# Ledger of designs, part 48: designed miniproteins, single chains, continued (4)

Each design is a single chain, and the fold is of that chain. pLDDT is the mean over its residues in the fold that is shown.

## One batch from the design tools (miniprotein)

Design m13641
Fold by ESMFold2-Fast:
Structure m13641 (fold): chain A 100 residues (1-100)
Amino acid sequence: SVDDITQQGMIIGSQFGQQVIDFGIQNNNQDLVRRGDQVSQMGVQVAQDFRDRNDIDGGRQFVDRMQFYLDQVQRSTTSQQVQQVVDDMMRDIRRLQSQI
């Protein structure tokens, strides 16, 4: 359902941001820590925007925006570990899209 997809998107956004921060800390990469924090904050804001709009297509739009932010994070790092996390998240997002 749209509500379930929106809820999953919110969870993915918050968890993804935290994972990017954690990888940045583990690899002593401050740019990655800053990017992860930005993604976490943007994910929360995007989720709030789509909930406030009460749009039946909100789930699809949220997923599309999440893919955009994942692409931005992937472009900000050469870390194989972060790229793997992005790839895994993109698979989860594609799975959600197939349920819409």
Scores: mean pLDDT 64

Design m13642
Fold by ESMFold2-Fast:
Structure m13642 (fold): chain A 69 residues (1-69)
Amino acid sequence: GGAEAGRLGREAVAAVEAGDLAAAKRHLDQLRSLGARPELVDRAVAAAEAGDAETAIEHIDRAAVQASL
C-alpha cells in the first residue's frame, strides 16, 4: 500500500520533470488503481499534458497520499 504509492508518486514526479508524459500517465494510472481519486488523477494528467509541471506535481503528491490511505 503506502510504500508502493510513495514510489509511484516519486516516479510520476520524476517523469513530469523529465518531460516523459507517457511514463507520467502510466504511473498516475497505477496510483488510481491503488485508490487515488479519479478526479485528482485526471487533473494531474491534464496539467502534465498542458506542460504545467508545478500543478501536475502538486496533484501527483496529493494522489500518492490518497493512494496510501
Scores: mean pLDDT 84

Design m13643
Fold by ESMFold2-Fast:
Parts: C-alpha cells; structure tokens; sequence
Structure m13643 (fold): chain A 88 residues (1-88)
C-alpha cells in the first residue's frame, strides 16, 4: 500500500540520517514526494507548484545536512498538500 511504502521510506530516511548519509536521505525524500504526487495524479488532481517547491527545498536542505530545516519544510508541504486534497 502507499501508506506502507511511505512508512518504509521514512524508516530508510531516518537510518540514512543516523549514518550521516545526507545525500541518500535527500534522495529518499524525493521518492516519498513522488509517491504523494502519483497518488494525487491518480485522483485527477494536479499537485500545487508551492507544494512541489517545498518538497524540493526539503530534500535540498536534508542533502546539505540541514536536517531540522528539511523536516520543517516537509511538514509544511504535507500540511498544504493535505489541505488541498480535502478541500473542494
């Protein structure tokens, strides 16, 4: 399931960060964002550009070792995306 794949990616990202492999963590963050985009596309919903930008900035921050900033940007993207999914 998508939820299971997202949980697996989250666990792999946490492990990559713990190992200091920030490049891999950023790559996994992009994969997670892509799964969310694919879900919306399957529902006929375009992903807002602002959400895509936040996901990319999150991955870039994480790749550079700014993990807390990356996590904050990802949370903001998720909140905006969730609102978009449930708003008419």
Amino acid sequence: SLQQQIRQLQAQMDQAVAQGDYKKAGELMRQRAELQAQYLESQGIAVPEEVRELFEKSAEATEQGRVSEGASLYTSAQILLTGHIFDE
Scores: mean pLDDT 81

Design m13644
Fold by ESMFold2-Fast:
Structure m13644 (fold): chain A 75 residues (1-75)
Amino acid sequence: EEARRKALEAEADRHRALSVEYGKMAENYRKLAETYRKNGDIEKAEQYEKLASEYEKLAREHDGRAVRLLIEIAN
């Protein structure tokens, strides 16, 4: 029981850490996109906006997995 709980908690922690890292990457790409758009480089702005959206999706997926694992531990 305790060993299983620790394993699930470790998995949830890994997903939480990935969610945070992907969220930071998304935020950085959003800032880059804003900079390129202000400089008139629309093509690069759009590329970084797409990357930001992809990393935002990854962050949400990993956050969702962490939440599901925590619910499993609680029940």
Scores: mean pLDDT 86

Design m13645
Fold by ESMFold2-Fast:
Structure m13645 (fold): chain A 108 residues (1-108)
Amino acid sequence: MTLEELYREAVRHVDEAARAFSAGDYDAAIKHLERAVELLKKIVEEIKKNPSLFTKEQIEDLVNLAHGLALLARSLAEVLDGEQRNRFKTLAEEFEKIAKELEKILKS
């Protein structure tokens, strides 16, 4: 899979999570967000291996995406309970870790 294909798949899973959420299917939304975390982590590792694969502007867009997803997951954790709350809390932490790693690359 190319880096562009990884990014496209990550965005697709975010869009599918939003649709699942709108349908009230929190478990499906969580599964799509977990897949987005996996794909974004792969993108971070590919950028670390070859920083020229993305422009600074593209990395800034990824930072903004990861921060936005972390905020969304944290907000959902505040209004949900039980296992779904805990899973959204974990997703928020994972997206924040991705954002911080991308910010380190951007500052290099």
Scores: mean pLDDT 85

Design m13646
Fold by ESMFold2-Fast:
Structure m13646 (fold): chain A 73 residues (1-73)
Amino acid sequence: MQELYEQLLQIHARPITTVAEARAAREEVEKILKQIKDLFKKNPSMEMTKLLMFAMGVLVDVDLRLRQLERAE
C-alpha cells in the first residue's frame, strides 16, 4: 500500500509539459489503479478505499492535463 501511494504521489508531482509525458503518466496511473482494484477485490478495507479514490483522482487530473495539451497543439 505505502509503495503504491508513494508512486502515485511521485506521478502526481511530476511536471507534465508534453502530450507524450501526459500519455506516459496516464499509462502508469492506469497500471497502478488496476493493481489497487485487484487488491481491493481480495481484501477490501478503508485504507484500500482511500487509496483507490486517490488513484482515481490522480488519473482524472492526468487525463485533464492530456486534454489541455492536445487542444494546445
Scores: mean pLDDT 82

Design m13647
Fold by ESMFold2-Fast:
Structure m13647 (fold): chain A 80 residues (1-80)
Amino acid sequence: METITVKKGGSATLTAPETEVEIGKLYVMDENGQPVAVKYGSSRTITLTNITKSGTYTLLAYDKNDNLISELQVQINVVS
C-alpha cells in the first residue's frame, strides 16, 4: 500500500492504475466509507485538498458505463 505524508490542510494527488478501459469517473472514500472526492472524465489523477485526517483512503475508478475497473488503497499520514 502506498503511503503519502501531508501537512494538515495540505493536498495529495492520487493516481489510478493504468487499465485498457478508459476511465469515466474517479471516486475517493475515507476509511469510514465516506465520499471525499469525485472527478468525472478520463483522467487517472484526482487531487484531495484540505486533508485533516490520517487513514486509509480508497480510490475507485469507473468506466463510462459505471463499471468498477480498479481499486487502490492509499495510507495518508497527516503531520502538523
Scores: mean pLDDT 85

Design m13648
Fold by ESMFold2-Fast:
Parts: sequence; structure tokens; C-alpha cells
Structure m13648 (fold): chain A 85 residues (1-85)
Amino acid sequence: DLSDPRVQAEYLLALGLMAFHLGLLETAKRQFEEAARLALEAKDYRLAARAYRALAEVLRAMGEEEKAREYEELARELEELAREQ
């Protein structure tokens, strides 16, 4: 169901990974940002963490090392929240 934010987040994460693999860094960045937003709305912290880790990788590829480190930290915090559930 494409109206389910969790399903939309999974779809956007998959599209972002494809875009990243193809070197479409700006497209991958936008898709991962939207995937993380939808995952957080669904309170799917594991999915949000996956999106933030992917976002950190694309930011590193774009030369934004400090922002990449911030998202890696956020991903670790979300992974911790997911483990407590």
C-alpha cells in the first residue's frame, strides 16, 4: 500500500540506493532524506536508521564529511531505540 509511509520509505530507500550506485548523488540524497522522514513518521526507527546511514554515505561521496558524521551518530541513536523495542 503506497499510502503507508513505511512502504513509501522502503520504496524511496531502494530508489536512493539505485541512484547512489549510478552516481546520482543529489537524487540519492533527496530520496534518502524523504525515506528517513517517512520512516520517522511511521516510528520505524530501524528503517529511519538505515536511511540515515545511506544519507551519511552519499554526503561523504559529496565531500560533506561533517554532515555525514552527524547522520551516522543519529543512525546509531535510532538503532539503539529500535533495539529497546
Scores: mean pLDDT 88

Design m13649
Fold by ESMFold2-Fast:
Structure m13649 (fold): chain A 74 residues (1-74)
Amino acid sequence: ELEKLREEREKRNQEIARFIGDVLRKIGDVLDEILKENKDIPDFKEFSERAKPKLDQLNKEIVEEIRKKDEELA
C-alpha cells in the first residue's frame, strides 16, 4: 500500500507539472500577443497602459483555471 500511495503522489505531481506547463504556455502566448500588437511603441507608459487590460484578463483567467482545478481535486 505504501507503493500505491507513492504512485498516486507521483501522478499528482505530474498532473500539477502539466497544469503549470499549460499555464506558462498561456502566459507566453498572451505576452507574445501584447508584444506583437505593441511592437512599435516607443513609450513605456503607453505600452503599460495598453498591456494592462490584457494582463488583468490573463490574471482573471489563470485564477479561474486554478479554481476549476481545485474543484476537480475536491
Scores: mean pLDDT 71

Design m13650
Fold by ESMFold2-Fast:
Structure m13650 (fold): chain A 94 residues (1-94)
Amino acid sequence: RTEVFEFPAQVLTGGEIHTVRLEGVPRGATVQVRARLKSVETGKTEEVDELVVSPVRFELGPDGQWVAVATVYLDSSKYVGEKVSIVVEVTITP
């Protein structure tokens, strides 16, 4: 199962931080988080070295299921003034 989080398109200013929070993760599941830049102009997505995903951390949810949390950091100093969205793909494997 893969869930996609697309943050609203933004004009890059030199540094962006976004947090992804996925509820209802079964205990013992493997969670992989991948982040890409999406060009608003072309619709193309690209994985860039300046876009870093934190290690996934797990929090206990109120229903006894895990909540997976990851923070995405973008050093956008090379892309200042460009309009992009950040797309985060979260893959859950039971």
Scores: mean pLDDT 76

Design m13651
Fold by ESMFold2-Fast:
Structure m13651 (fold): chain A 112 residues (1-112)
Amino acid sequence: MEELLEKARSPDPEEQLEAADEIKKLVNDQSKVPYAAEALAILLTSPDPEVQERAAEAMKEIAKNISKLTDEQKKAIGEALLRVLRSPDPRAQAAAEEIMDIINEEIKKIKE
């Protein structure tokens, strides 16, 4: 967890890509979802567009499983997305909006 957050905050795009790939392995472990969401939010605000794309892919996988998460885990994801939306980068903002749309669609399925 700590090492993943350190890699996510790295100024090296290669280390940030490694962090995104490691986080993808954690998306099926619900107990680690809040930490994965925090690391992915950092990566989504990266100045590297490849890092942003890789992080968006991983975050969308978490979003698709939102119905299986606890209220506390959902809150952590929401707070992470709000941090991305506050980014001055329009690409980061667009990615966060797309992920939020996926979450909204999955929530609607729960009501069926």
Scores: mean pLDDT 77

Design m13652
Fold by ESMFold2-Fast:
Structure m13652 (fold): chain A 78 residues (1-78)
Amino acid sequence: SSLEEAKKLFEKTKHLYTEGEAATIEGLLKAKYEVEFALSKSNILAVVPVTESERDLEAARELAEENAKNKEKVLAKK
């Protein structure tokens, strides 16, 4: 459903919003179909969603770099 897509888009792009904007979007999402009309007026959902696979790939890269850095710290600690 469009409401489910809006909720998933919000979760994926949550980091792009201020705390106040995020709270407003959550409140609007709870109002069912009237939410999409309200969000269209404010253009809050005008963000291109990233695919889950692309996001997971980037997260995996960052995690690998963090693990490498942690191993270097362990070796440097003696």
Scores: mean pLDDT 55

Design m13653
Fold by ESMFold2-Fast:
Structure m13653 (fold): chain A 80 residues (1-80)
Amino acid sequence: VAAEVAKLRDLVAKSTASEELKEETFKALAALEQDPNDIEKAIAASKAASRVGREDKDGDIAYQIVTAAGNVLAAAGALA
């Protein structure tokens, strides 16, 4: 989970999405880092990151964010 969260955090930081949405996403990722087995926190972080991806003006970063968000869910055991 830690490696997946770190990669997703880096991608979100490089996104062109609003700073408010990035801050919300970073807060959700930090909460997941404190409790990496909390499926609800993993889902919340993935949803926030997906919103960042949808707002991103660079399609390459958007695609990478969506993929990394899925990897975070899988690592946390939320994808059955």
Scores: mean pLDDT 76

Design m13654
Fold by ESMFold2-Fast:
Structure m13654 (fold): chain A 52 residues (1-52)
Amino acid sequence: LPNPYVFPSGTTLLDAMKQVSPDARLTVSVDPTIDGVYPVEIDGKLYSIIIK
């Protein structure tokens, strides 16, 4: 992933998604409080948000 999509541990997935795009959506069922890699759909494209 490009650096703009990497967030520090403790960042909520919702806050990370809003920083990437207001159109961002989770494409998998995961616990949003767990640090990790989350696939997000923006404008029909898949990105990964990293929280660590």
Scores: mean pLDDT 65

Design m13655
Fold by ESMFold2-Fast:
Structure m13655 (fold): chain A 71 residues (1-71)
Amino acid sequence: EIPEEIAKELKVPLEKIRAVFDALKENPDGITYDELASSLDIDYSTLKRILEALEKLGFVTKDDNGIYKLK
């Protein structure tokens, strides 16, 4: 379950945050920032804010190659 508070803090629609979460679930081996932005039609600044928030909350890990993975 994704906290609605994240959407309010980021001023991003909850549906976009859920879409990012679902894309991460569908790519358990990891997905790059560019692939995620392209697949979801989300602008880079919005995607960056969502990913940084999810990483800070411990839902997502980013490796040195820029690959994002759901914990």
Scores: mean pLDDT 77

Design m13656
Fold by ESMFold2-Fast:
Structure m13656 (fold): chain A 63 residues (1-63)
Amino acid sequence: SFLKQAAKSSIDLSKEMGKIPELLRSGVLSAEQGYFIGAKTDKELAEEARKVKEENEKLLKEA
């Protein structure tokens, strides 16, 4: 099914992008509450990683 395929893609993405946890932690994309939405598509995860990178660069410039 579509949902089953999406879930497998998300797992694959998580394995390949082991750096995302570091980016999320540094960018504080989701508060330190550990309850952000876990059922994200691979597109959403990739977009989030990109946004975290841009935000981190912006924060560094503002500092």
Scores: mean pLDDT 55

Design m13657
Fold by ESMFold2-Fast:
Structure m13657 (fold): chain A 80 residues (1-80)
Amino acid sequence: MSHEEKVKKLIKELKELVKEMEEAVKKGDVKAAREKAVEFKKVVIEIEDLETKYGKASEELQAEFKEIVDRAAKLVEEMD
């Protein structure tokens, strides 16, 4: 698997995690939302590690990654 294919797969995982966080927040399940936020951060670190080792992903993947991270950050802010 190319590093770019790996980053794309991890971004897909982040999209699922942010959806689960959004659903947990809507239900008032702060504990579930926080647990998903921890998993989300682990995937973010894996993407950052891949970019450090193999170079930056495409501009499209970088933009998508930033959008998802910004969405998760807003959800975390709303939980506090």
Scores: mean pLDDT 82

Design m13658
Fold by ESMFold2-Fast:
Structure m13658 (fold): chain A 66 residues (1-66)
Amino acid sequence: MEEKLRELIEEARKALEEKDYLTADIYVGVAMLYAAVVKAPEEVFEELRKLEEEVRAAAKEAGVKL
């Protein structure tokens, strides 16, 4: 995986752990755009979609609108 893409995913996961759902959602979006530009393998997009679902679920439970 490209170093920058890995960093973006790690930042998204960190924000999710800190319950900063808006920041987590932003990093997931940026990571998805970066993955598309560098033509990352399908496995990366599957990981990003799973992370996006986790962020959205957590935000809804917390009453945060993304």
Scores: mean pLDDT 82

Design m13659
Fold by ESMFold2-Fast:
Structure m13659 (fold): chain A 68 residues (1-68)
Amino acid sequence: SIRDLVEEFLKEKGVKTLNADQLGELLSRYQGISKETALALARTVLRLLGVKTLNADQAVALLEQYPL
């Protein structure tokens, strides 16, 4: 599931929240888009939400809006 992918990624990185670089890597890995495009998208999402990081629930919600 998308939640399992997000939780596995958080565990792999040893973090509880995803910064722009980490979110970009997650998006690139699971959406099949380039790392550069994924990083630009991650930065845009964080900027629009006014936050520096996303928690697991926020990352799951984002990925559910963009099917794999």
Scores: mean pLDDT 82

Design m13660
Fold by ESMFold2-Fast:
Structure m13660 (fold): chain A 100 residues (1-100)
Amino acid sequence: MEKLAEELLEAARKGTIEEVAQKAAENPEERPKVLDGLGLALRRAVEEGDVELARKLRDAASYIGKSGDKKNKEKRLEAVKLSVESLLKAAETADQLIQE
């Protein structure tokens, strides 16, 4: 999980995070893992004070969350969506604190 978070941070820095998000959205089995990894990556970006990086990671998580397919993993996908909401709120709070 930590290695995935590091890869996602690098993808966001290099501008390839949208491609990673799209690939994860197309694969329902990958979505929970990628969203967990994005959560860790977002926490690191917020801790480092990199608001732009945090926003990119937040947007990637939101994109994957919106692609939710409820065929087989309804409870897991719902928990993942709640995680995405929490991460988006944390990113917005960090952004406001930096503006002050």
Scores: mean pLDDT 68

Design m13661
Fold by ESMFold2-Fast:
Structure m13661 (fold): chain A 65 residues (1-65)
Amino acid sequence: RREELARELQRRLGFSEEDALVIATLLETLLSLRPEVTVEDLLEALPTLSREEAEKVLEIYREFL
């Protein structure tokens, strides 16, 4: 699941394999702590993302729910 999400992030958004895996792991961690992950939550945890990138990451992640 995490590896599948990482591959989609890499494929659709052009993240490196390492960056995609970090983002996927972070999303799983945030979801274990709160029932809903917002763009603000993701940007707080990974400030190197742009708002547009964070929105796209969450959009892709919702396909796995």
Scores: mean pLDDT 77

Design m13662
Fold by ESMFold2-Fast:
Structure m13662 (fold): chain A 68 residues (1-68)
Amino acid sequence: MKLSPEELEKVHLKLDEQVRLAVELRRAGHSDEEILKEVTEKINSDKSLTDEQKEFLINVVKFALRSL
């Protein structure tokens, strides 16, 4: 995946946002499957992200949920 420094900053900002959402949903008692669905829908609705950036973000959130 070709990411410019500006695209990488954007992806990191979106990642932080989605990880914070995932943590809040987990604290509220939602299942990992429900959290992944919510995060995936938000990422997929973001028209500013490429398909490769969306896949990367979804995979990182999956790892973050397992690490929490």
Scores: mean pLDDT 77

Design m13663
Fold by ESMFold2-Fast:
Structure m13663 (fold): chain A 86 residues (1-86)
Amino acid sequence: AKKDIELALQHLGKASEALAESDNKKAIEHLDEVAKIAKETLSPEDAAEVEAHIAKAKKAIENNDYETALQHLQKIADIFKQAAEK
């Protein structure tokens, strides 16, 4: 539902804020909430793409590669926004 997509986008925003504060744990916690919403809300295909980008974002965060992490967060946001238009 649209409200679930809005909630996912809020969690992505909070993950981005956590990365700006170098709070890797909080960023990962918000990405785990995004993964849960994706599985419950998106098509299996879109949910799989989101999960792949979350995995890559988590790996980047673990390596303190915040530029790569933010790029994957943007890809996740784009998938949710496109799903809202369907």
Scores: mean pLDDT 86

Design m13664
Fold by ESMFold2-Fast:
Structure m13664 (fold): chain A 79 residues (1-79)
Amino acid sequence: SLEELLEIAYRTVERLRELLERGASKEEIFAAVREGFEELGRPEAGAAFVAANADASPEEVARAALRELGRILAEELAR
């Protein structure tokens, strides 16, 4: 449901915020992104995201993750 998708997205965003605030490693940020996308039913998107952002900084990874989450939510809203 849309409610479940929003709850997962909000939890993922808050997790990313916490990780960035404490200066977490890129590996920890990637793990949080993969888990969020897996919960959204898109594990392949998570794997592709990590590969596409392998050379990105932690902040760049988080920024890209927020853009991708926004895209997924926009797709659900367009139904």
Scores: mean pLDDT 81

Design m13665
Fold by ESMFold2-Fast:
Structure m13665 (fold): chain A 86 residues (1-86)
Amino acid sequence: SEALAREAEELLDRAMRAAEEGRYEEAEELAVEALRLLQQADLPAEKAVGLLMAGLAIAVEAEMAGREDLAERIRQATLEAARALA
């Protein structure tokens, strides 16, 4: 659905901003919600891959900050979204 895809993209953009500002717990919450919505979205493969890569980029930011717990939750949500879109 276009509405779910748009909401997921907006949440991932907000999650990346939160991570860039050092708010890693907020970034994880937003990224996980976005990836959950992405599981239910009907998206072209190219756009779906881009959003999954955004999730992984947020996980890398959390990991580099020493928040491996948050990074692992985001990676798990990304894997679940990828499986649902396959």
Scores: mean pLDDT 85

Design m13666
Fold by ESMFold2-Fast:
Structure m13666 (fold): chain A 100 residues (1-100)
Amino acid sequence: LSREEVEKLLKEASEKIDELLEELKKKGVSQEDLDKLERIADKALAAIYHGYLSGDMARAREIVERLFAKALEEFKDNPEIQEAIKRIQEIVDELFEKVS
């Protein structure tokens, strides 16, 4: 993949995540929880881009797996946010398959 193709895939993933966060906002999810979800997503996308640039996608995968595991533990008592985290994870996992 070219750098331009990877940047396009990252933008597409980011747009899908933004749509999900807007959906959650309309359903009454707090701004604090939305900000936390956006931070998780941003860190995951940044890890993938840095993995691509450095040629170390294995490290990127490890960072992203730890990030989502920590997020799921933080929200273990909130099933709605857990489902949102899993939906973000699905978008991120699809991006990994396309970039790797």
Scores: mean pLDDT 88

Design m13667
Fold by ESMFold2-Fast:
Structure m13667 (fold): chain A 76 residues (1-76)
Amino acid sequence: SMAEDLARVREALARTYRRLGELLEQSSDKERAEQLIAEFQKRLGELVQRYLAGELSVDEFLEEVERLLKEVEERV
């Protein structure tokens, strides 16, 4: 259902933002970490637009969010 899909998206985003906060706190270069998080937020916004437009399934959206988070983890 749409309600279950939205709940999955909300929970995944909450986990993702918690992880980004941890990466920022643990980073030796706070300015770089903040820039990477800003890039993530911009790309996430574009991804949300595509999901709401029906261009992505919930599973595809969540997989792309996980990919974006991994890119931040690898670059921080």
Scores: mean pLDDT 87

Design m13668
Fold by ESMFold2-Fast:
Structure m13668 (fold): chain A 106 residues (1-106)
Amino acid sequence: DPVEERARELLRKGNISEAVLLLVSAAQDYAIAHNLSREESLELVDRALERGFELLAELIEEGKVSEELLKLVERLIESIKKNPKNDFQRELAEKLEEALKKRKEK
């Protein structure tokens, strides 16, 4: 998937916001092109956001991110845990926290 490969490259470079925006924009374009319902469109956007966090977790576990990016991810996890808006955001934070734990154990 050329969109996913580009997202991985952006994440590796520490450009988390652009990588997430790329994945979300692709999901929104698909929803518009296929005339999906509002509920279906929101679900696709949520899955795109989840996929972005999964790609980031994979790169962390593989040691393909900088120490500066690891510190940004740690602060992001703390921010989400301090003010969780919903269970979905908590689950995303937990995925990143587990990836960081696996990275530190190697």
Scores: mean pLDDT 77

Design m13669
Fold by ESMFold2-Fast:
Structure m13669 (fold): chain A 85 residues (1-85)
Amino acid sequence: EEEELEREVLAALAYMLSAIYKRLAPRFGEKAEQAATKLSEAADAILEGNYEEAVKLMQEAAKILREAGDDTGARAVEKLAEQVK
């Protein structure tokens, strides 16, 4: 039960970050959209129990955000990835 709840919470946080970056796409352009897609895919991977894939997708999202100049967002995603692995 606690493991399932933790999985659902982590996936929900990844989905929330994805939604935030979709709303920030007018500010950061295509890179925000790419990061949002990777975060949504990571959330799906968490729900499937594929933690290695989820961490990889979140690390890819963080890299995209750093390239877009969003160091704060990249750090938030990296911290979330630490909770998944």
Scores: mean pLDDT 81

Design m13670
Fold by ESMFold2-Fast:
Structure m13670 (fold): chain A 96 residues (1-96)
Amino acid sequence: SLRELLEQALRKLEEAYELAKKAVEDRSYLPEALRKAAQAAALLSQGGPEADSAVQKANEAVRYLSLGLEGDDWKEYAQKAAELLEEARREVEKLL
């Protein structure tokens, strides 16, 4: 059901958010944060048009985490990703 899909996506957004926050302090968490954010985005993309805003935010977080892996300023990118993941989480909560 849509509800079960959104609940799964919410759990993945929460996992990604916690890892992105850890990545702000320790760069070694970036790859796992990216993997979890990508998983959340993939689940949300199956949620239909109501989830579109959350999908866009999760995909933007994936983009920032990818930039963090490519060079310097990884702390700024991880922080931006965490903010986007938290906003996506709040939007998914409103859909439940």
Scores: mean pLDDT 88

Design m13671
Fold by ESMFold2-Fast:
Structure m13671 (fold): chain A 55 residues (1-55)
Amino acid sequence: AVPADTRDKIRAAAQRLKDAGNLTPETAAKHAAVLARQFDVSVGDVLAVVRAVLA
């Protein structure tokens, strides 16, 4: 489980990547892996947030 505060930080980071044009469906897994390492959470939890930002 990801704490709400951490999830909000991950969502903000993913949104910044999307706004910069760096977050695409093709790069989602790579960015999710980087964010998972930075926030010490599972890649699966980060991918859920990244998919929501890409939708």
Scores: mean pLDDT 80

Design m13672
Fold by ESMFold2-Fast:
Structure m13672 (fold): chain A 95 residues (1-95)
Amino acid sequence: MEEFEKLLKEAEELAKEDSRIQDELGGTPAGRIGREKLLEAAKKDFDLAVRLIGSYALVLLNYYERKKASGNQVDEEKFERYRKLVEEAAKRLEE
């Protein structure tokens, strides 16, 4: 499934970005391991893959919103991407 492969790739990229930001915020290695296990489960479950994308995107969106509110420069392209991913995940979860 080409669409499913793209979704998994996106979830994997978001999990890596989330791990990076969580490390900056004092995140733990256990959190990263948990996310890796969820990505493996998502390979068997499209709905879980969508939920993971939405969850990671929401964390990243909130992080960037806080940085923006503090007057810090943010990556507007990434900010828009994460916002759209949260919206898409929410729509799919309501089906």
Scores: mean pLDDT 64

Design m13673
Fold by ESMFold2-Fast:
Structure m13673 (fold): chain A 85 residues (1-85)
Amino acid sequence: DEELYKKGLELYRKGLETRDPELVEKGRRLILESPATPEKVKQQVLSLRYTADVLRAIGRAIDENLPEEELKKEIEEIKKKHEEE
């Protein structure tokens, strides 16, 4: 169902934006469970190990009150590493 896929994407993005790891996990699960999600997208979500790293970075940034720009740079670097490897 396309609605389930879209809901998953919205929750995943909102979780990252609001720094809510529970929303990120919920969104990820909906994306993987949706039959409308393309196989390549499911494989990418399954192979993306940066999700845990991103959540840890967000938690650390909240605890240390780090600037959002620095957090964005760290997340981008994590994504790049996982895409290249």
Scores: mean pLDDT 66

Design m13674
Fold by ESMFold2-Fast:
Structure m13674 (fold): chain A 82 residues (1-82)
Amino acid sequence: SLAEEVGREVRETLLAAGAPEELARGFADLVRAQLEQIIAAGGDVDAAVADIRAQLAQVAELLRGLTPEQKAQLLAELRAIA
């Protein structure tokens, strides 16, 4: 539930920063999977969530600075990795 909640927060924040839905969903899925792994391992979940939120704010700021063409290129590169 916490992993799903934070994943949803990631998607919403990236969409608000102008990310394509596919990119926002991909990042949300990655964050959810990482948090589920940390929870299963008995790691410091609060520290992980704080780090994710800090990095999310930085990524959102970077996305807001990109041109539409640069955003499209980033999405194409992410598709090539998937």
Scores: mean pLDDT 80

Design m13675
Fold by ESMFold2-Fast:
Structure m13675 (fold): chain A 60 residues (1-60)
Amino acid sequence: MPIDEEEVEEALRRMQVAVAKIFMKTNKLSLEEAVEAFRSDPSVSDETVDAIEEELKREE
């Protein structure tokens, strides 16, 4: 049976957005700079970067 996809996705996205915000604050990066940094990280998928960018834009 499938895992609760929506709940897992929401929790993961929230965690990733929180990490992104911490990274931005620590390094004094703009949203665009932070997104580019995450895209350069081989451990971060394009799907994850897109989700982070969307949430950060919503908060802005």
Scores: mean pLDDT 73

